# Designed miniproteins, single chains, continued (3), part 14

Each design is a single chain, and the fold is of that chain. pLDDT is the mean over its residues in the fold that is shown.

## One batch from the design tools (miniprotein)

Design m8455
Fold by ESMFold2-Fast:
Structure m8455 (fold): chain A 69 residues (1-69)
Amino acid sequence: GDQEAAQVILDQGITLSQQALDAGQPDSSQQVLDLYTQAARHMEQGDYETAQRLMEEGQRVLDQALQSS
């Protein structure tokens, strides 16, 4: 159900936040984790559109963190 999908999203957020942290971007790591944690919560509530938007924003934050020289 939505609970299982939410857990997958949270696990993804942890993985992506670690990637940002490994790149030396702790602020971006925290932003990615916060966005994916919020996405997981919205997924649990059946708000799929908001969950998707938050995940997309988290991926943008990660992409910018990895491109920051």
Scores: mean pLDDT 85

Design m8456
Fold by ESMFold2-Fast:
Structure m8456 (fold): chain A 87 residues (1-87)
Amino acid sequence: SLEELRKRAEEVLEKLGASPFLKKEMFILIDELPLLPEEEREKLEKELEEALKKIEEGKMEARDAILELSIELGIIKLKLGVEKVTK
C-alpha cells in the first residue's frame, strides 16, 4: 500500500540521515503515484520498493534512486499528456 511505502521510505531515509530536500523529493514522488494509471503506478511502486531495499543494503544512493524514479515519473506524465492531445 502507499501508506506502507511512505512509512518505509521515511524509515530508510531517516536511518541514512538523508537531507530534507531528498526526503521532500521522495514524498512528492510517492504522493504522485495514485494519480497514475494502475499499470504505471504498480510498476513505479515495485521499482521504488526495490530501490529502498538497495538503499538500505548500501547498494544504491538515495539521491540516484530519487533522480531515476523522478525521471521515469516525468516521462510517464509527459506521455499521458501527449496521448490526450493526439486523441
Scores: mean pLDDT 79

Design m8457
Fold by ESMFold2-Fast:
Structure m8457 (fold): chain A 93 residues (1-93)
Amino acid sequence: MRYKVSLIDSEGNIYELEAESAEELREKAKKEFGIELSDGMVLGVERAMKEELEHAVFDDEGIGLPNASREEAIEIAKAGGPGYVVVILERLE
């Protein structure tokens, strides 16, 4: 199952990539953007991908934000302070 992933940092920057696993996401985020995802985020993403969810949003601790819009996700990331990342998952297949 392939996902489009949006990483939103505390400055409101959005970084997009595709991943088929939480491990691939962690590796690509670090390699391409220098973003280190928390263990909580990686576990949250792994569960969502295994459940084949069509859409999921997670805060930096891996807590699900089930009704968060992209705009709300950006505001949450900005409020989190330096190093905070929010992730949006969108299923492609």
Scores: mean pLDDT 84

Design m8458
Fold by ESMFold2-Fast:
Structure m8458 (fold): chain A 84 residues (1-84)
Amino acid sequence: SGVEYVYRFTFAGIWAEIEKAHGGALTREDRSLLLEIAELLSKLHQDLDLIEQVLATLRAMKGLSPAQLRATLRRIYQQVQSLL
């Protein structure tokens, strides 16, 4: 859907900024997990508070270590998946 496309595009843009800050420390698996989160959020598009909270967390990830970033991505994924 158009909603899914917009979410994936927005999240890919945020990821590009995070990846640039971390150089080669981030993996394709990390990127795939982020894009899966975007897809799940597109199904919860009526939960605007959750979407805003996730986007705010992602924007803050530029300052996290790779280990903290991975832990945060896994936490968000589990949280979003549990609501489906």
Scores: mean pLDDT 78

Design m8459
Fold by ESMFold2-Fast:
Structure m8459 (fold): chain A 77 residues (1-77)
Amino acid sequence: MDRELVERFMKILSKAAKSLGASDEDIEKVIKEAEQMMEEGMPAEQVIIKALNKLAEAAGVSTNELSEKVSQIINEE
């Protein structure tokens, strides 16, 4: 279920990005863009990669730093 996978991952990505300094407005924009990409038939993996890159930019960190924060959150839950 690609949509459910994207929604779950976007929730974790949003939490990670917010903790690293991304604004709620930037996070909401990326979530809406991800939902639109899914509606347009983009593969879930590509949607997740694009969201990761955009949220890292919004937080002012590298994609590697955001990915590491995501891993920390997953291990806490």
Scores: mean pLDDT 79

Design m8460
Fold by ESMFold2-Fast:
Structure m8460 (fold): chain A 74 residues (1-74)
Amino acid sequence: SLLDVLEELREEAERAGDSRTAAALADLIRALKQGKISEEQAVAGALTWLDARRAAEPERAAFYDRMRARLEAV
């Protein structure tokens, strides 16, 4: 499910030391569970965040690209 993918990506971000990405994903997970946003809005929010992080940290582009690909496969 989308929630399972978002949780796995949050845990991967925490293991990689990217606490900002982990927090952003946690906020989206919470909003989705509370019915405050749709699944489409959650995916759009996560993709927007990952694209911004990729631009800010190009040396980690491959890391963000893998997360993006997993999210698009849902």
Scores: mean pLDDT 88

Design m8461
Fold by ESMFold2-Fast:
Structure m8461 (fold): chain A 113 residues (1-113)
Amino acid sequence: MSEKEVLEELKELLEKTIKKLEELLKNRDKLSKEEFRKKAIEVLKETKAGLEKLKPYLSPELQETVDTLIDLINSLIKLLEDESASIDELIDALEKLIELFKKLSEELDKLIS
């Protein structure tokens, strides 16, 4: 796999995750708390698997970034599995993850260009 191809796949993974999480947040009022939590966990687990798959093909600097993202995703999954966590806490955590992924996607665009 070429360096450019790996960076493009990483960017597409982040953008796909952003779209799925933004749609989940947009439709929050149409979902039960349990459905929202389950769907968010599924998206995050898929994203984690994608990051783990791409990690071996990345530069050491990007591997460190991916490890940080995986740790953050693991923390969010634990928060989503905590039934005592308020829906507002879950929304705030997901919005912060979306913002981080948007910033990383912009940085990847500069590396691909």
Scores: mean pLDDT 86

Design m8462
Fold by ESMFold2-Fast:
Structure m8462 (fold): chain A 86 residues (1-86)
Amino acid sequence: GAPSEEGLAAAEESKKELLKILEEAKKEGLSDEEIVKRIMEYEEALDPSERTELPEGMTAADFLKQIEQQIKALEEAKKAAEEAAK
């Protein structure tokens, strides 16, 4: 990951956008493979120099679980930070 605070702020905003993509895709009734494709297209649009493909043997469902876990961890961290700031 990027060692700068600027990179952390960009990652935070990207995770919010990923959550929005997941919600919209699930509302449309898309398959796991179609949802993964939308997420990858978003990430490529954000940084077209960084091309990542699913590792051979990793399923779309496994990838989505990783994304959901990352988003949940970020949301829980934000909630904890907001409570600590009271």
Scores: mean pLDDT 69

Design m8463
Fold by ESMFold2-Fast:
Structure m8463 (fold): chain A 108 residues (1-108)
Amino acid sequence: LLEEARRLIEKAREAVKEKDFETALRLAEEAIKLLRELAKSKDPEVLREVVELAIELIKILEEVYLQTTDEELKTRAIALIGELEGIIQEIISSLPPEEAEKLRKLVS
């Protein structure tokens, strides 16, 4: 799942470079499904990697929001950013205080 999530995120970045925002959003939606499944892990290393990938995907979606002129695509990008922020917050809230603090520094 982790390697597949990374591949989807990299393909989403490539789609944004080509201004194929519809494909980027579709790939982001699939990556979010995998990240949500991985977020159920009790392994702090897996959870840290999920947070790092979620942050990377948020940056890609912010690029979609800034570059597209399509209001529907802007709305989808914002919604997906919100889902990713939710996943990050859920993970941080589930971790021991020292591990949670390390991840809070990544999102700042």
Scores: mean pLDDT 84

Design m8464
Fold by ESMFold2-Fast:
Structure m8464 (fold): chain A 108 residues (1-108)
Amino acid sequence: SEELLELAERALEAVRRGDEEEAVRLARELERRARRERDVEALLRAGELVWRALEEALRRGMERAARELARALLTIGRQLLRHSEDKEVILRAIGLVLRAIGTLLDLE
């Protein structure tokens, strides 16, 4: 879970530096790591960071990074739905999934 948070923070910083190639690389690694993550708190924190990274990437016109970050966000949301029965967590996860799907549809 520390690895997931580290990747999410690094992806956000790559976007903020204007390094789209690094952001794409980190977002893909983050998505792969998220598929195996079961820690609900780590997934929630990573989801918040990835959402921020996605918003920043969209603002900067980084379409490739935004697409990969949206895929990571979708995976995080799905993992939250799989591993939590808490209503508040489920509602946040639905928000992440909807944001990710909306972004991917806009970028097609």
Scores: mean pLDDT 90

Design m8465
Fold by ESMFold2-Fast:
Structure m8465 (fold): chain A 59 residues (1-59)
Amino acid sequence: MKKALEEAKKMTETKEVGFAILDNTAVVVTRDGTVIVEEGVSKASQLAGLVLRYVADQL
């Protein structure tokens, strides 16, 4: 979890949203401070859907 969170957070330095999927954990961090964490492969897939929607809206 911590490594994924740090990677996603680093992305927000240049993007409105940062995300990382590492091992069984998926993390989304937005520049405005929202953090979403999901555990497990299936949950990571669900979070990937949320990330895709959010990123598409921010493009």
Scores: mean pLDDT 64

Design m8466
Fold by ESMFold2-Fast:
Structure m8466 (fold): chain A 66 residues (1-66)
Amino acid sequence: MAAAEREREIQERAQHIRDLLINGQISVEEAKEMLAQLLGVDVSTFRDFTSEALLQFMDAITLGLE
């Protein structure tokens, strides 16, 4: 997969996870697991993230501000 296509897919999926979290359809821990799977990292990468920090991180991904 081209890097640009993968970045777009990550942005779209991160936005979906963010929406699920904001709407209370998933927990913060579930959002961390989903984001870890999306990025191909261990969930422990997000162990110290608050719900607000996690939302800001997902916003940064959707805005291309990694």
Scores: mean pLDDT 76

Design m8467
Fold by ESMFold2-Fast:
Structure m8467 (fold): chain A 66 residues (1-66)
Amino acid sequence: LPSQETVDRAVRIAREVSAVPGVTEAVVDIRDGRLTVEITASSEEAAEAARRKALELGADEVRTRV
């Protein structure tokens, strides 16, 4: 099971990334203590903004889709 700290970080990333204008979906996967964020956005600009936000909040890997 992931640590509570890792879970709290994942929840925060999901919340903050989903709040980025143009983001339609954000999924955070926790594997071996690593946070992977998959983002679906309505534009490349929104995807890039969301990607930067996820990395700023401690995501280890970010994947984006438009």
Scores: mean pLDDT 82

Design m8468
Fold by ESMFold2-Fast:
Structure m8468 (fold): chain A 74 residues (1-74)
Amino acid sequence: MSSRDVAKLIGLILDLYGRALELGNEEALEHVQRAVKAINEGKYDEAAEHFRRAGELVGDPETAEEAVELLKKM
């Protein structure tokens, strides 16, 4: 994964987290936090599932799928 791909992934994580905060959706916030934890543990399939669920909950599945595509480069 390139440094540019890492920066893009961080941006997508912050976008999903910000949307969840604005909506007050605690379930979406938990999924974003679990996805980040899974990435730190090398559990990329688990992280992908959490990003997809967060994207569904905040009404932004496209941002979640972009994050999932970047995880495939790990």
Scores: mean pLDDT 86

Design m8469
Fold by ESMFold2-Fast:
Structure m8469 (fold): chain A 73 residues (1-73)
Amino acid sequence: SAARREAEEALARVEALRPAALAGTHAPRAALEARLAELPGVLEEGIARDPENREYLERHAALLRRLLEELLA
């Protein structure tokens, strides 16, 4: 599904920022904060488009939120 693919791509994009975020650069932090702010809306839209994959999307959104919070700490 499109929503499932979007969730996987979002996770991959955030993981790609991990080395720069761990180096303590300011630019990755702003990007990660933007992703975190967008996450609830993206999840709701994804579920609306693909309700049969709700559990998968919620699980991936939780993983992505956790990853973003860890990188922002």
Scores: mean pLDDT 73

Design m8470
Fold by ESMFold2-Fast:
Order: sequence, then C-alpha cells, then structure tokens
Structure m8470 (fold): chain A 68 residues (1-68)
Amino acid sequence: TKERIKEAIIKALLSAGVDEVSAYAAANLIIIGHSVSGKKLSVEEFIREALSGPLLTEEQIEAAVAEA
C-alpha cells in the first residue's frame, strides 16, 4: 500500500541521517511525484527509482524495498 511504501522511504532516509520532519516531507513529495508521473512501476521499482541518488547506498535502498 502507499502507507507501507511511505514508511519504507521514511525509514531509509532516517537511516541516511535525514531528520524525521524532513524524511516525512520528502517521502510525501516522492509519493505525490510518482502519482502524477503517469508511470506504472512495481513497488520495488518505484522505491529504487525514488531513492536512487547521491544520499543512499544500494544496501539502504534494498532495505527499504524489503520493508515495503
């Protein structure tokens, strides 16, 4: 569900040292961005694409996927 995906993203960001307020805000923006993009991705693909960038390692991204 969207709630599980959001919690997985928040948990990954917290693990990367992002504070709770910023992690929650970022997770909400990522979910909204995906909802308006029109792309149909699996939960795993969505989390990987949303979190891919300079702040998170592959291991942190895979941990988020496992939580979702």
Scores: mean pLDDT 70

Design m8471
Fold by ESMFold2-Fast:
Structure m8471 (fold): chain A 77 residues (1-77)
Amino acid sequence: MKKIDPKELFKIMLEVLRELADETGNPELRKLVEEAEKAYKNGDYDKFLAIIQKALSVLTPEERARFRERFLEKLKK
């Protein structure tokens, strides 16, 4: 992780989760995305990561696979 800008990495994670929340219409995921955005804006990265982990646990296996695919795509050079 330290070889990549953590702020940019977290921004990508947030963008992918927001996309999934919009596509799935999952209200719990949307709420977690909003909480993660607040933590990110406050610079509370420990809280941000905890919320991201909780958001991933709410996803179905298929949604979790889509998160991984999109996250990796945004990280590709």
Scores: mean pLDDT 80

Design m8472
Fold by ESMFold2-Fast:
Structure m8472 (fold): chain A 74 residues (1-74)
Amino acid sequence: SAEVAAEALEKLAEESTNPEAQKHFRRGAELARQGKYDEAIEEALKGGRLSDNPILATAAVLVVVAAKEDEILE
């Protein structure tokens, strides 16, 4: 589900009005695709702090955490 996590972060970047939040969400999506889930979570949190929609930011963080846990539970 790294792809699902990346898509969620890309959607947040598109929906955010803050350019710095957009950059963090896009970087988080790229990191999630690379399997760098801890770094992706960090970027999602940074974007979330700058975002005008904290609910969507929280959902994206949870999706990245779920993707990381799926990889560990294999």
Scores: mean pLDDT 77

Design m8473
Fold by ESMFold2-Fast:
Structure m8473 (fold): chain A 67 residues (1-67)
Amino acid sequence: SAAALAEELRRRLEARGLGARVDDAATRKFAEALQGNASLVETALIMLELEDLDVERALAALERLMA
């Protein structure tokens, strides 16, 4: 689900020490953006499949979605 994808991305960012930049409101907004947008779902899945997550790229994508 979109909510599960958003929460998993948050969990990975928290593990890298970036949890303060991805709060509950940001996670909810990201989950809402994923609903009804197949391209964003594909992007989120690609980010989750990466062994070494590019955290700067992930944060930039989230910040664009939050704008």
Scores: mean pLDDT 65

Design m8474
Fold by ESMFold2-Fast:
Structure m8474 (fold): chain A 74 residues (1-74)
Amino acid sequence: SAAFDAALASLNLSPLEDAVLRLLIAAPAPLSRQEIADRLGVSQSTVSRAIARLREKLGPDAILETPAGYRAAL
């Protein structure tokens, strides 16, 4: 949606942060750090840093960490 894309653009996300957020929003179930890393071709530590930055920009509750993995709560 145009409103969703405009909202994402306003957050000044890096390409990796944008990719992680879009992946979590599109996912039907929580994704583990390993699954996100594998899908994006990056390390798990790179995913951890991207999640931390997304929480800084969106708020701590925007991305939840569960035993099953990460999910977006937007």
Scores: mean pLDDT 82

Design m8475
Fold by ESMFold2-Fast:
Structure m8475 (fold): chain A 75 residues (1-75)
Amino acid sequence: MSEKVREELRVEALITFGEAYYALGKRKKSPEFLELAVKYYEEAYKEAKKAGFEELARRAEKNKEEAEKELKKLK
């Protein structure tokens, strides 16, 4: 198992945490959970781009945009 495999798993974990906070933020109408989702997706995007994981980067970017849209609806 190489460094690249660990990087991919880390990016996938960041996206998963983002998805969890996004779901909580929508359910509870919580800006705090939506902001956490945005931060996890933003970190996932940066790490995916650095590692060359283009599909994961696109997924993180799209999910971040959705979380930001939901955040704007609450304020």
Scores: mean pLDDT 85

Design m8476
Fold by ESMFold2-Fast:
Structure m8476 (fold): chain A 108 residues (1-108)
Amino acid sequence: DIQVTQPSSVTVEEGGTATLTARASGGKIDSVAWALQTPDGRVYGVAADGRAVPGSPLEGRATVTKLSDTEAQLTISGVKPEDSGVYYVVATAGDKGARGQGTTLTVK
């Protein structure tokens, strides 16, 4: 079965660029999506299909890049304090899927 891992935390300065890398094992990545859980417990889809989800908090500022068969990267430009929260990757390989453990993004 496919498994996916993320770094536990990333810290970035306000206005900088945050980079969150997902690594898969047990299969090649076919697709990835990213979700943000804000500190109030709400969950938003923020990136899918290589780009930010329209209407999401990251619209116009997020890109998803497939770096290899086993690595995908979410890049957030011009980070804002409100981008802070836990980011979850969901990766698929064929008919199998896996969710990462979550990366806590802190904006200073």
Scores: mean pLDDT 82

Design m8477
Fold by ESMFold2-Fast:
Structure m8477 (fold): chain A 119 residues (1-119)
Amino acid sequence: KVLYIGNKEDIEKVLKDLGLTDEEVYHIDPSGLSLEEILEKILELQKKVKFDYIVVGKSVFDLYSHDEVVTLIGGFLPGEKIYLYGIDPELKEKLKKDLEEVIGKEAVDKHIFFIEEKE
């Protein structure tokens, strides 16, 4: 089971690039949602569904500030695999460091995966 947070248009490409096309997908479109609203939707879904994967699409990094993105990702349960898709390499290094400060280096190394966008 996958929680995808990003643009609906990108779902098929992102899931194919990650090898998750056979998974049951739950989608949250971040467009027009505040950080608080998206966190509430995630929490409600996590109460009903145990996710194997959380996939954060490129649009999340365009819509939210760096600190909001760190807060969002740091709120996920450390037992899940978190895929961060399409992050700019420069932003990746900063985000990785800030996440290590929030959830610890071991949790980042085990649970957070930075995936380059396939052109």
Scores: mean pLDDT 78

Design m8478
Fold by ESMFold2-Fast:
Structure m8478 (fold): chain A 73 residues (1-73)
Amino acid sequence: AMEDELQKRIENIKKKYPNLTEEELKRIRDGVESELRLRRFAEEIKANPDKAEEIEQRAVDYLKSLAEKVKKE
Protein backbone atom coordinates (compact mmCIF):
# COMPACT_ATOMS: atom_id res chain seq x y z
CA ALA A 1 0.00 0.00 0.00
CA MET A 2 1.10 3.61 -0.58
CA GLU A 3 0.94 4.37 3.17
CA ASP A 4 3.33 1.45 3.87
CA GLU A 5 5.75 2.71 1.19
CA LEU A 6 5.55 6.28 2.55
CA GLN A 7 6.22 5.08 6.12
CA LYS A 8 9.15 2.91 4.94
CA ARG A 9 10.78 5.84 3.09
CA ILE A 10 10.33 8.20 6.07
CA GLU A 11 11.83 5.62 8.47
CA ASN A 12 14.84 5.21 6.14
CA ILE A 13 15.32 9.00 6.05
CA LYS A 14 15.12 9.20 9.88
CA LYS A 15 17.70 6.39 10.11
CA LYS A 16 20.15 8.20 7.79
CA TYR A 17 19.49 11.72 9.19
CA PRO A 18 18.62 11.39 12.91
CA ASN A 19 19.22 15.14 13.56
CA LEU A 20 16.31 16.27 11.36
CA THR A 21 13.75 18.38 13.26
CA GLU A 22 10.05 17.45 13.34
CA GLU A 23 9.35 20.47 11.08
CA GLU A 24 11.96 19.31 8.52
CA LEU A 25 10.58 15.74 8.66
CA LYS A 26 7.05 17.06 7.99
CA ARG A 27 8.25 18.94 4.87
CA ILE A 28 10.16 15.87 3.66
CA ARG A 29 7.12 13.66 4.32
CA ASP A 30 4.87 16.03 2.31
CA GLY A 31 7.35 15.87 -0.61
CA VAL A 32 7.64 12.06 -0.51
CA GLU A 33 3.84 11.67 -0.27
CA SER A 34 3.44 13.91 -3.36
CA GLU A 35 5.99 11.80 -5.28
CA LEU A 36 4.25 8.54 -4.31
CA ARG A 37 0.78 9.88 -5.21
CA LEU A 38 2.01 11.03 -8.65
CA ARG A 39 3.63 7.61 -9.26
CA ARG A 40 0.35 5.96 -8.24
CA PHE A 41 -1.59 8.10 -10.77
CA ALA A 42 0.90 7.02 -13.48
CA GLU A 43 0.38 3.34 -12.55
CA GLU A 44 -3.43 3.79 -12.58
CA ILE A 45 -3.20 5.26 -16.12
CA LYS A 46 -1.02 2.29 -17.20
CA ALA A 47 -3.57 -0.17 -15.77
CA ASN A 48 -6.62 1.76 -17.07
CA PRO A 49 -5.66 3.59 -20.31
CA ASP A 50 -9.36 4.03 -21.22
CA LYS A 51 -9.74 6.16 -18.04
CA ALA A 52 -6.48 8.10 -18.49
CA GLU A 53 -8.26 11.47 -18.90
CA GLU A 54 -10.22 11.02 -15.63
CA ILE A 55 -7.08 9.94 -13.74
CA GLU A 56 -5.08 12.88 -15.19
CA GLN A 57 -7.80 15.29 -14.00
CA ARG A 58 -7.54 13.85 -10.46
CA ALA A 59 -3.73 14.28 -10.60
CA VAL A 60 -4.14 17.91 -11.75
CA ASP A 61 -6.60 18.57 -8.89
CA TYR A 62 -4.10 17.09 -6.42
CA LEU A 63 -1.27 19.29 -7.80
CA LYS A 64 -3.50 22.39 -7.53
CA SER A 65 -4.20 21.52 -3.86
CA LEU A 66 -0.42 21.34 -3.22
CA ALA A 67 0.12 24.75 -4.89
CA GLU A 68 -2.52 26.30 -2.60
CA LYS A 69 -0.80 24.73 0.45
CA VAL A 70 2.56 26.28 -0.60
CA LYS A 71 0.98 29.77 -0.99
CA LYS A 72 -0.08 29.71 2.69
CA GLU A 73 3.59 29.47 3.85
Scores: mean pLDDT 77

Design m8479
Fold by ESMFold2-Fast:
Structure m8479 (fold): chain A 87 residues (1-87)
Amino acid sequence: SLPADPRVLRVRGLPKDTTPVEIREYLERFGPVEAVELVYDPETGEPLGEALVAAASAEDAARIRREADGAIFKGRKLEVSPFAAVE
């Protein structure tokens, strides 16, 4: 799991059939991506349509967020925000 830090983004609005590789390849158009983790329901194993993405730097994360938020990916509009852990 990716920790909460300024390099980590939360991506929502993903089609349920999206893979980590597809997300990484798409977001790498905007900036370097170090890691992608899909969020799954632990009881059902079903994708939640969300991913956590770690950029190479906080500046890269800010650029990826600005450029990818509201972009169309596989026919769906993406929502990209800074990751904030729910404590």
Scores: mean pLDDT 78

Design m8480
Fold by ESMFold2-Fast:
Structure m8480 (fold): chain A 74 residues (1-74)
Amino acid sequence: SELDEFERGLLGVFMDSLARGEREGLSPEQVVALARERMEALMRERGLTDDPAARAAFEAAVQGLEAWARQQRE
């Protein structure tokens, strides 16, 4: 489904942002900001901005990014 593809896209953005951060020496905060912007862009491009299920998936992905960044600060 479109939602399943969107969720897979969010995971792809997360993983790509982690890899890019390592490659480019970005801080955890910069990686979170980059990933969030790309996830928001993906949601807009897919026309899912007002879809509650897509918004929930986006929120879960952002929570994962924030949890990862918190671990990196420790």
Scores: mean pLDDT 84

Design m8481
Fold by ESMFold2-Fast:
Structure m8481 (fold): chain A 75 residues (1-75)
Amino acid sequence: TVEQKGQKAAEEIKKAAEKNGAKADVTVTVNDGHGTVNVHLTAPSEETARRVEEEARKAAAENGVDLSIKVTVAP
């Protein structure tokens, strides 16, 4: 289901953030059969944030869901 694909993408994004030393707060929304993964990313640097954002975009694309990402850099 779209919910299962969204949850899988969310888990992959959380793991990517953790692996890169960042924190991701992730919520999945489903509207009219379309899933969106909403991410609030807190990263120690812009470089870390961009790396996690790349992995998040890949995870969302591979699972067929949309991505909405907000980034906070807290060095």
Scores: mean pLDDT 82

Design m8482
Fold by ESMFold2-Fast:
Order: sequence, then C-alpha cells, then structure tokens
Structure m8482 (fold): chain A 65 residues (1-65)
Amino acid sequence: MSDEELIQRVRQFLAEMNRLLEEGIVPTDEELLQMARRLGILDPGLQQLLLERYQELLEKKKQEE
C-alpha cells in the first residue's frame, strides 16, 4: 500500500467515525478496529493512533453535549 493510499484510508476512517457520532452512534474500540481493518488499515501502531484520535474527538463531543 502506498503512503497516499494509507492517508486516504485514514481520512475515510475519520470521516466514517464522525458520521456515526453525528447519527448518535458511539462505536466501541473493537468496532473501530474492525472498521479500520475493513478500510485496509492493518498496521497495529496506526490503529492505536486512530483510537487515540477517536478518544480526543469523543471527549470534545461530550463537552459540547
């Protein structure tokens, strides 16, 4: 996989996650990891970075109610 393709898949992951949150769906860490794998993000280190990004986004959404 090229770096450009990986960046695009990461963007798709973040966009999908954001849309789920907008619909009132709060995915679990395991559901997020499955989504990452479905989008072709197979690197464990990158998967963990995406989970950390999700936690930041979730915290901000909670503060906004």
Scores: mean pLDDT 76

Design m8483
Fold by ESMFold2-Fast:
Structure m8483 (fold): chain A 59 residues (1-59)
Amino acid sequence: EREKALELIREGLRLIRTSPAGEALLEGVQLVNKGANTLLETMSEEEVALEVRKIVEEL
């Protein structure tokens, strides 16, 4: 479940980078929010922020 949540955040961020406006941007934001909320069920806000930072750096 954690790995799937990280993949949702990665895909959402990719969509935002590729399409900074329109429906793809909205879909990207929704994917990031869903992934982050899933991680927050088992991780602290600090841990989630660190994982998001790693994904952003990877992209």
Scores: mean pLDDT 78

Design m8484
Fold by ESMFold2-Fast:
Structure m8484 (fold): chain A 124 residues (1-124)
Amino acid sequence: LPSGRDISKMNPDDKQKQVQQVIDKLNTYIQQLKTIKKIIESYKDYMPQQKFDQAISLIDKSIDLVKQGIKALQNQDFDSAFKIGDQLGEISEQLEELAKQTPLVASILQQAADIVRNASVILH
């Protein structure tokens, strides 16, 4: 799947097709993150409140940024898509660090980090 930077350099016809494929993949990531959020919410009473709040906040911020990335791509605003990709990369690292601190949900938070990292790479 081409990055936003790669798409910005394409011919118009190829650009439209690749943008749609990228948007479809990003929508899949949103649904996967929503599923992960529900799983983490099921562990609310079994983990420290501060770590729970951090996990939910990072996932919600990731979903919002992916939605903003989709809008940027639809508007062919590749500069905004790139910046959103950078922000998602930072959140992916924060999710990986949180996973190390939360053994009960570590594998689920690592899955979230991997999804957010993939979204970052696509937008970057």
Scores: mean pLDDT 89

Design m8485
Fold by ESMFold2-Fast:
Structure m8485 (fold): chain A 106 residues (1-106)
Amino acid sequence: SVQEKADRIIQALEGMRITLRHYRDEARAAGQEETARVLDEMIRVLDEGIAKLKELKESNATEEQIKEVVDGLIARLEELAARLPDEDVRRTVQAFIDKLREIVES
């Protein structure tokens, strides 16, 4: 169902949020101010997306409306990920974006 797809996306975004929080905290501890700032901005984007998807789930939204929100989130996350200096962190973010696309296209 549309609600089940929304739940899967929300769970995926919440998982990414936990991972990005760990990377942000590690970056702050290492004095990597720019990396921490970009990760914090990504967490903000995820929080906004989670809130919007929860709202759409409650309002009986269409699959197309959910896809539009997720496509917008992916675009913002890709823009922010390009600013990350650490290749391993960028790879982890990209793998997560790929998973979001997989869920949306299912």
Scores: mean pLDDT 87

Design m8486
Fold by ESMFold2-Fast:
Structure m8486 (fold): chain A 61 residues (1-61)
Amino acid sequence: SHMEKLGEELLEKEREKAGREVQEEMRRRGPLSGDESNALAQKKIQEATKKAEEKVKKLLE
């Protein structure tokens, strides 16, 4: 549906922002271990997903 497509677009944009935020944090803090890098990326992805879901929910109301 149109709403499903809108949700996918919002999720993609939030994921792009999350990727940039991870790069910015790595630049600020210096090099991270693989485990630390993966944990940071996972956290940012979860945050991006929640933000996208909230935006979709707000749009539907």
Scores: mean pLDDT 74

Design m8487
Fold by ESMFold2-Fast:
Structure m8487 (fold): chain A 64 residues (1-64)
Amino acid sequence: MDELYREVVELLTPDGDGRLTPKQREALRELGIPDSDYFTPEVAAALAGLTEEELRRLVELLKS
């Protein structure tokens, strides 16, 4: 869980600025995470609530 969560965060914030691209926002919406322009505490909380399989799916979507 922690490793997958870290990988997802790194894929969403590669330069650490927290701004989400349209593609990243689309991937998050596919997993039911609320739409946002930035990696907010709300987005972080929603990600922490995802299962291991959902985090793996998100990694796949972000890499495709």
Scores: mean pLDDT 78

Design m8488
Fold by ESMFold2-Fast:
Structure m8488 (fold): chain A 70 residues (1-70)
Amino acid sequence: SSFEAGREAAERRRELLAQGISAAELPAGELSPEVAEITREIAEKLREIGDKLDAALKAGDLEAGLKAMK
């Protein structure tokens, strides 16, 4: 679940901190799979909106493009 994945990532980070790794030096890619998945979903939704806006602009219809952004 989303909650479990986030919790596991938090426990992993706590384990690294307990080993003397500072919070500023946590390894790259330590984002939880859950956070990465949510970010991907948001990016996909923004791409859909961008595609609609781009199509409206190419058609010369700015008003339709603005509606797509809502």
Scores: mean pLDDT 63

Design m8489
Fold by ESMFold2-Fast:
Structure m8489 (fold): chain A 68 residues (1-68)
Amino acid sequence: ASDEEIEKAAEELSKLAVEAVKAGAPPESVRIAAQAEVRRLGKELGASEEETRKVAERVLEAIDREAA
């Protein structure tokens, strides 16, 4: 996947995860779901292990920031 596609995926998933936390979902449950979704999208898009990890890190950071 391109860097732009990876960035877009990270932004969209982060937004959805943050809105789930705001709606009252437990942050740990959102983190588990987000990690599974990032892994699934990484396989679908043919992203590298490093690219998939970077997206996961960014989504988890957004969740933790909202949960603080």
Scores: mean pLDDT 80

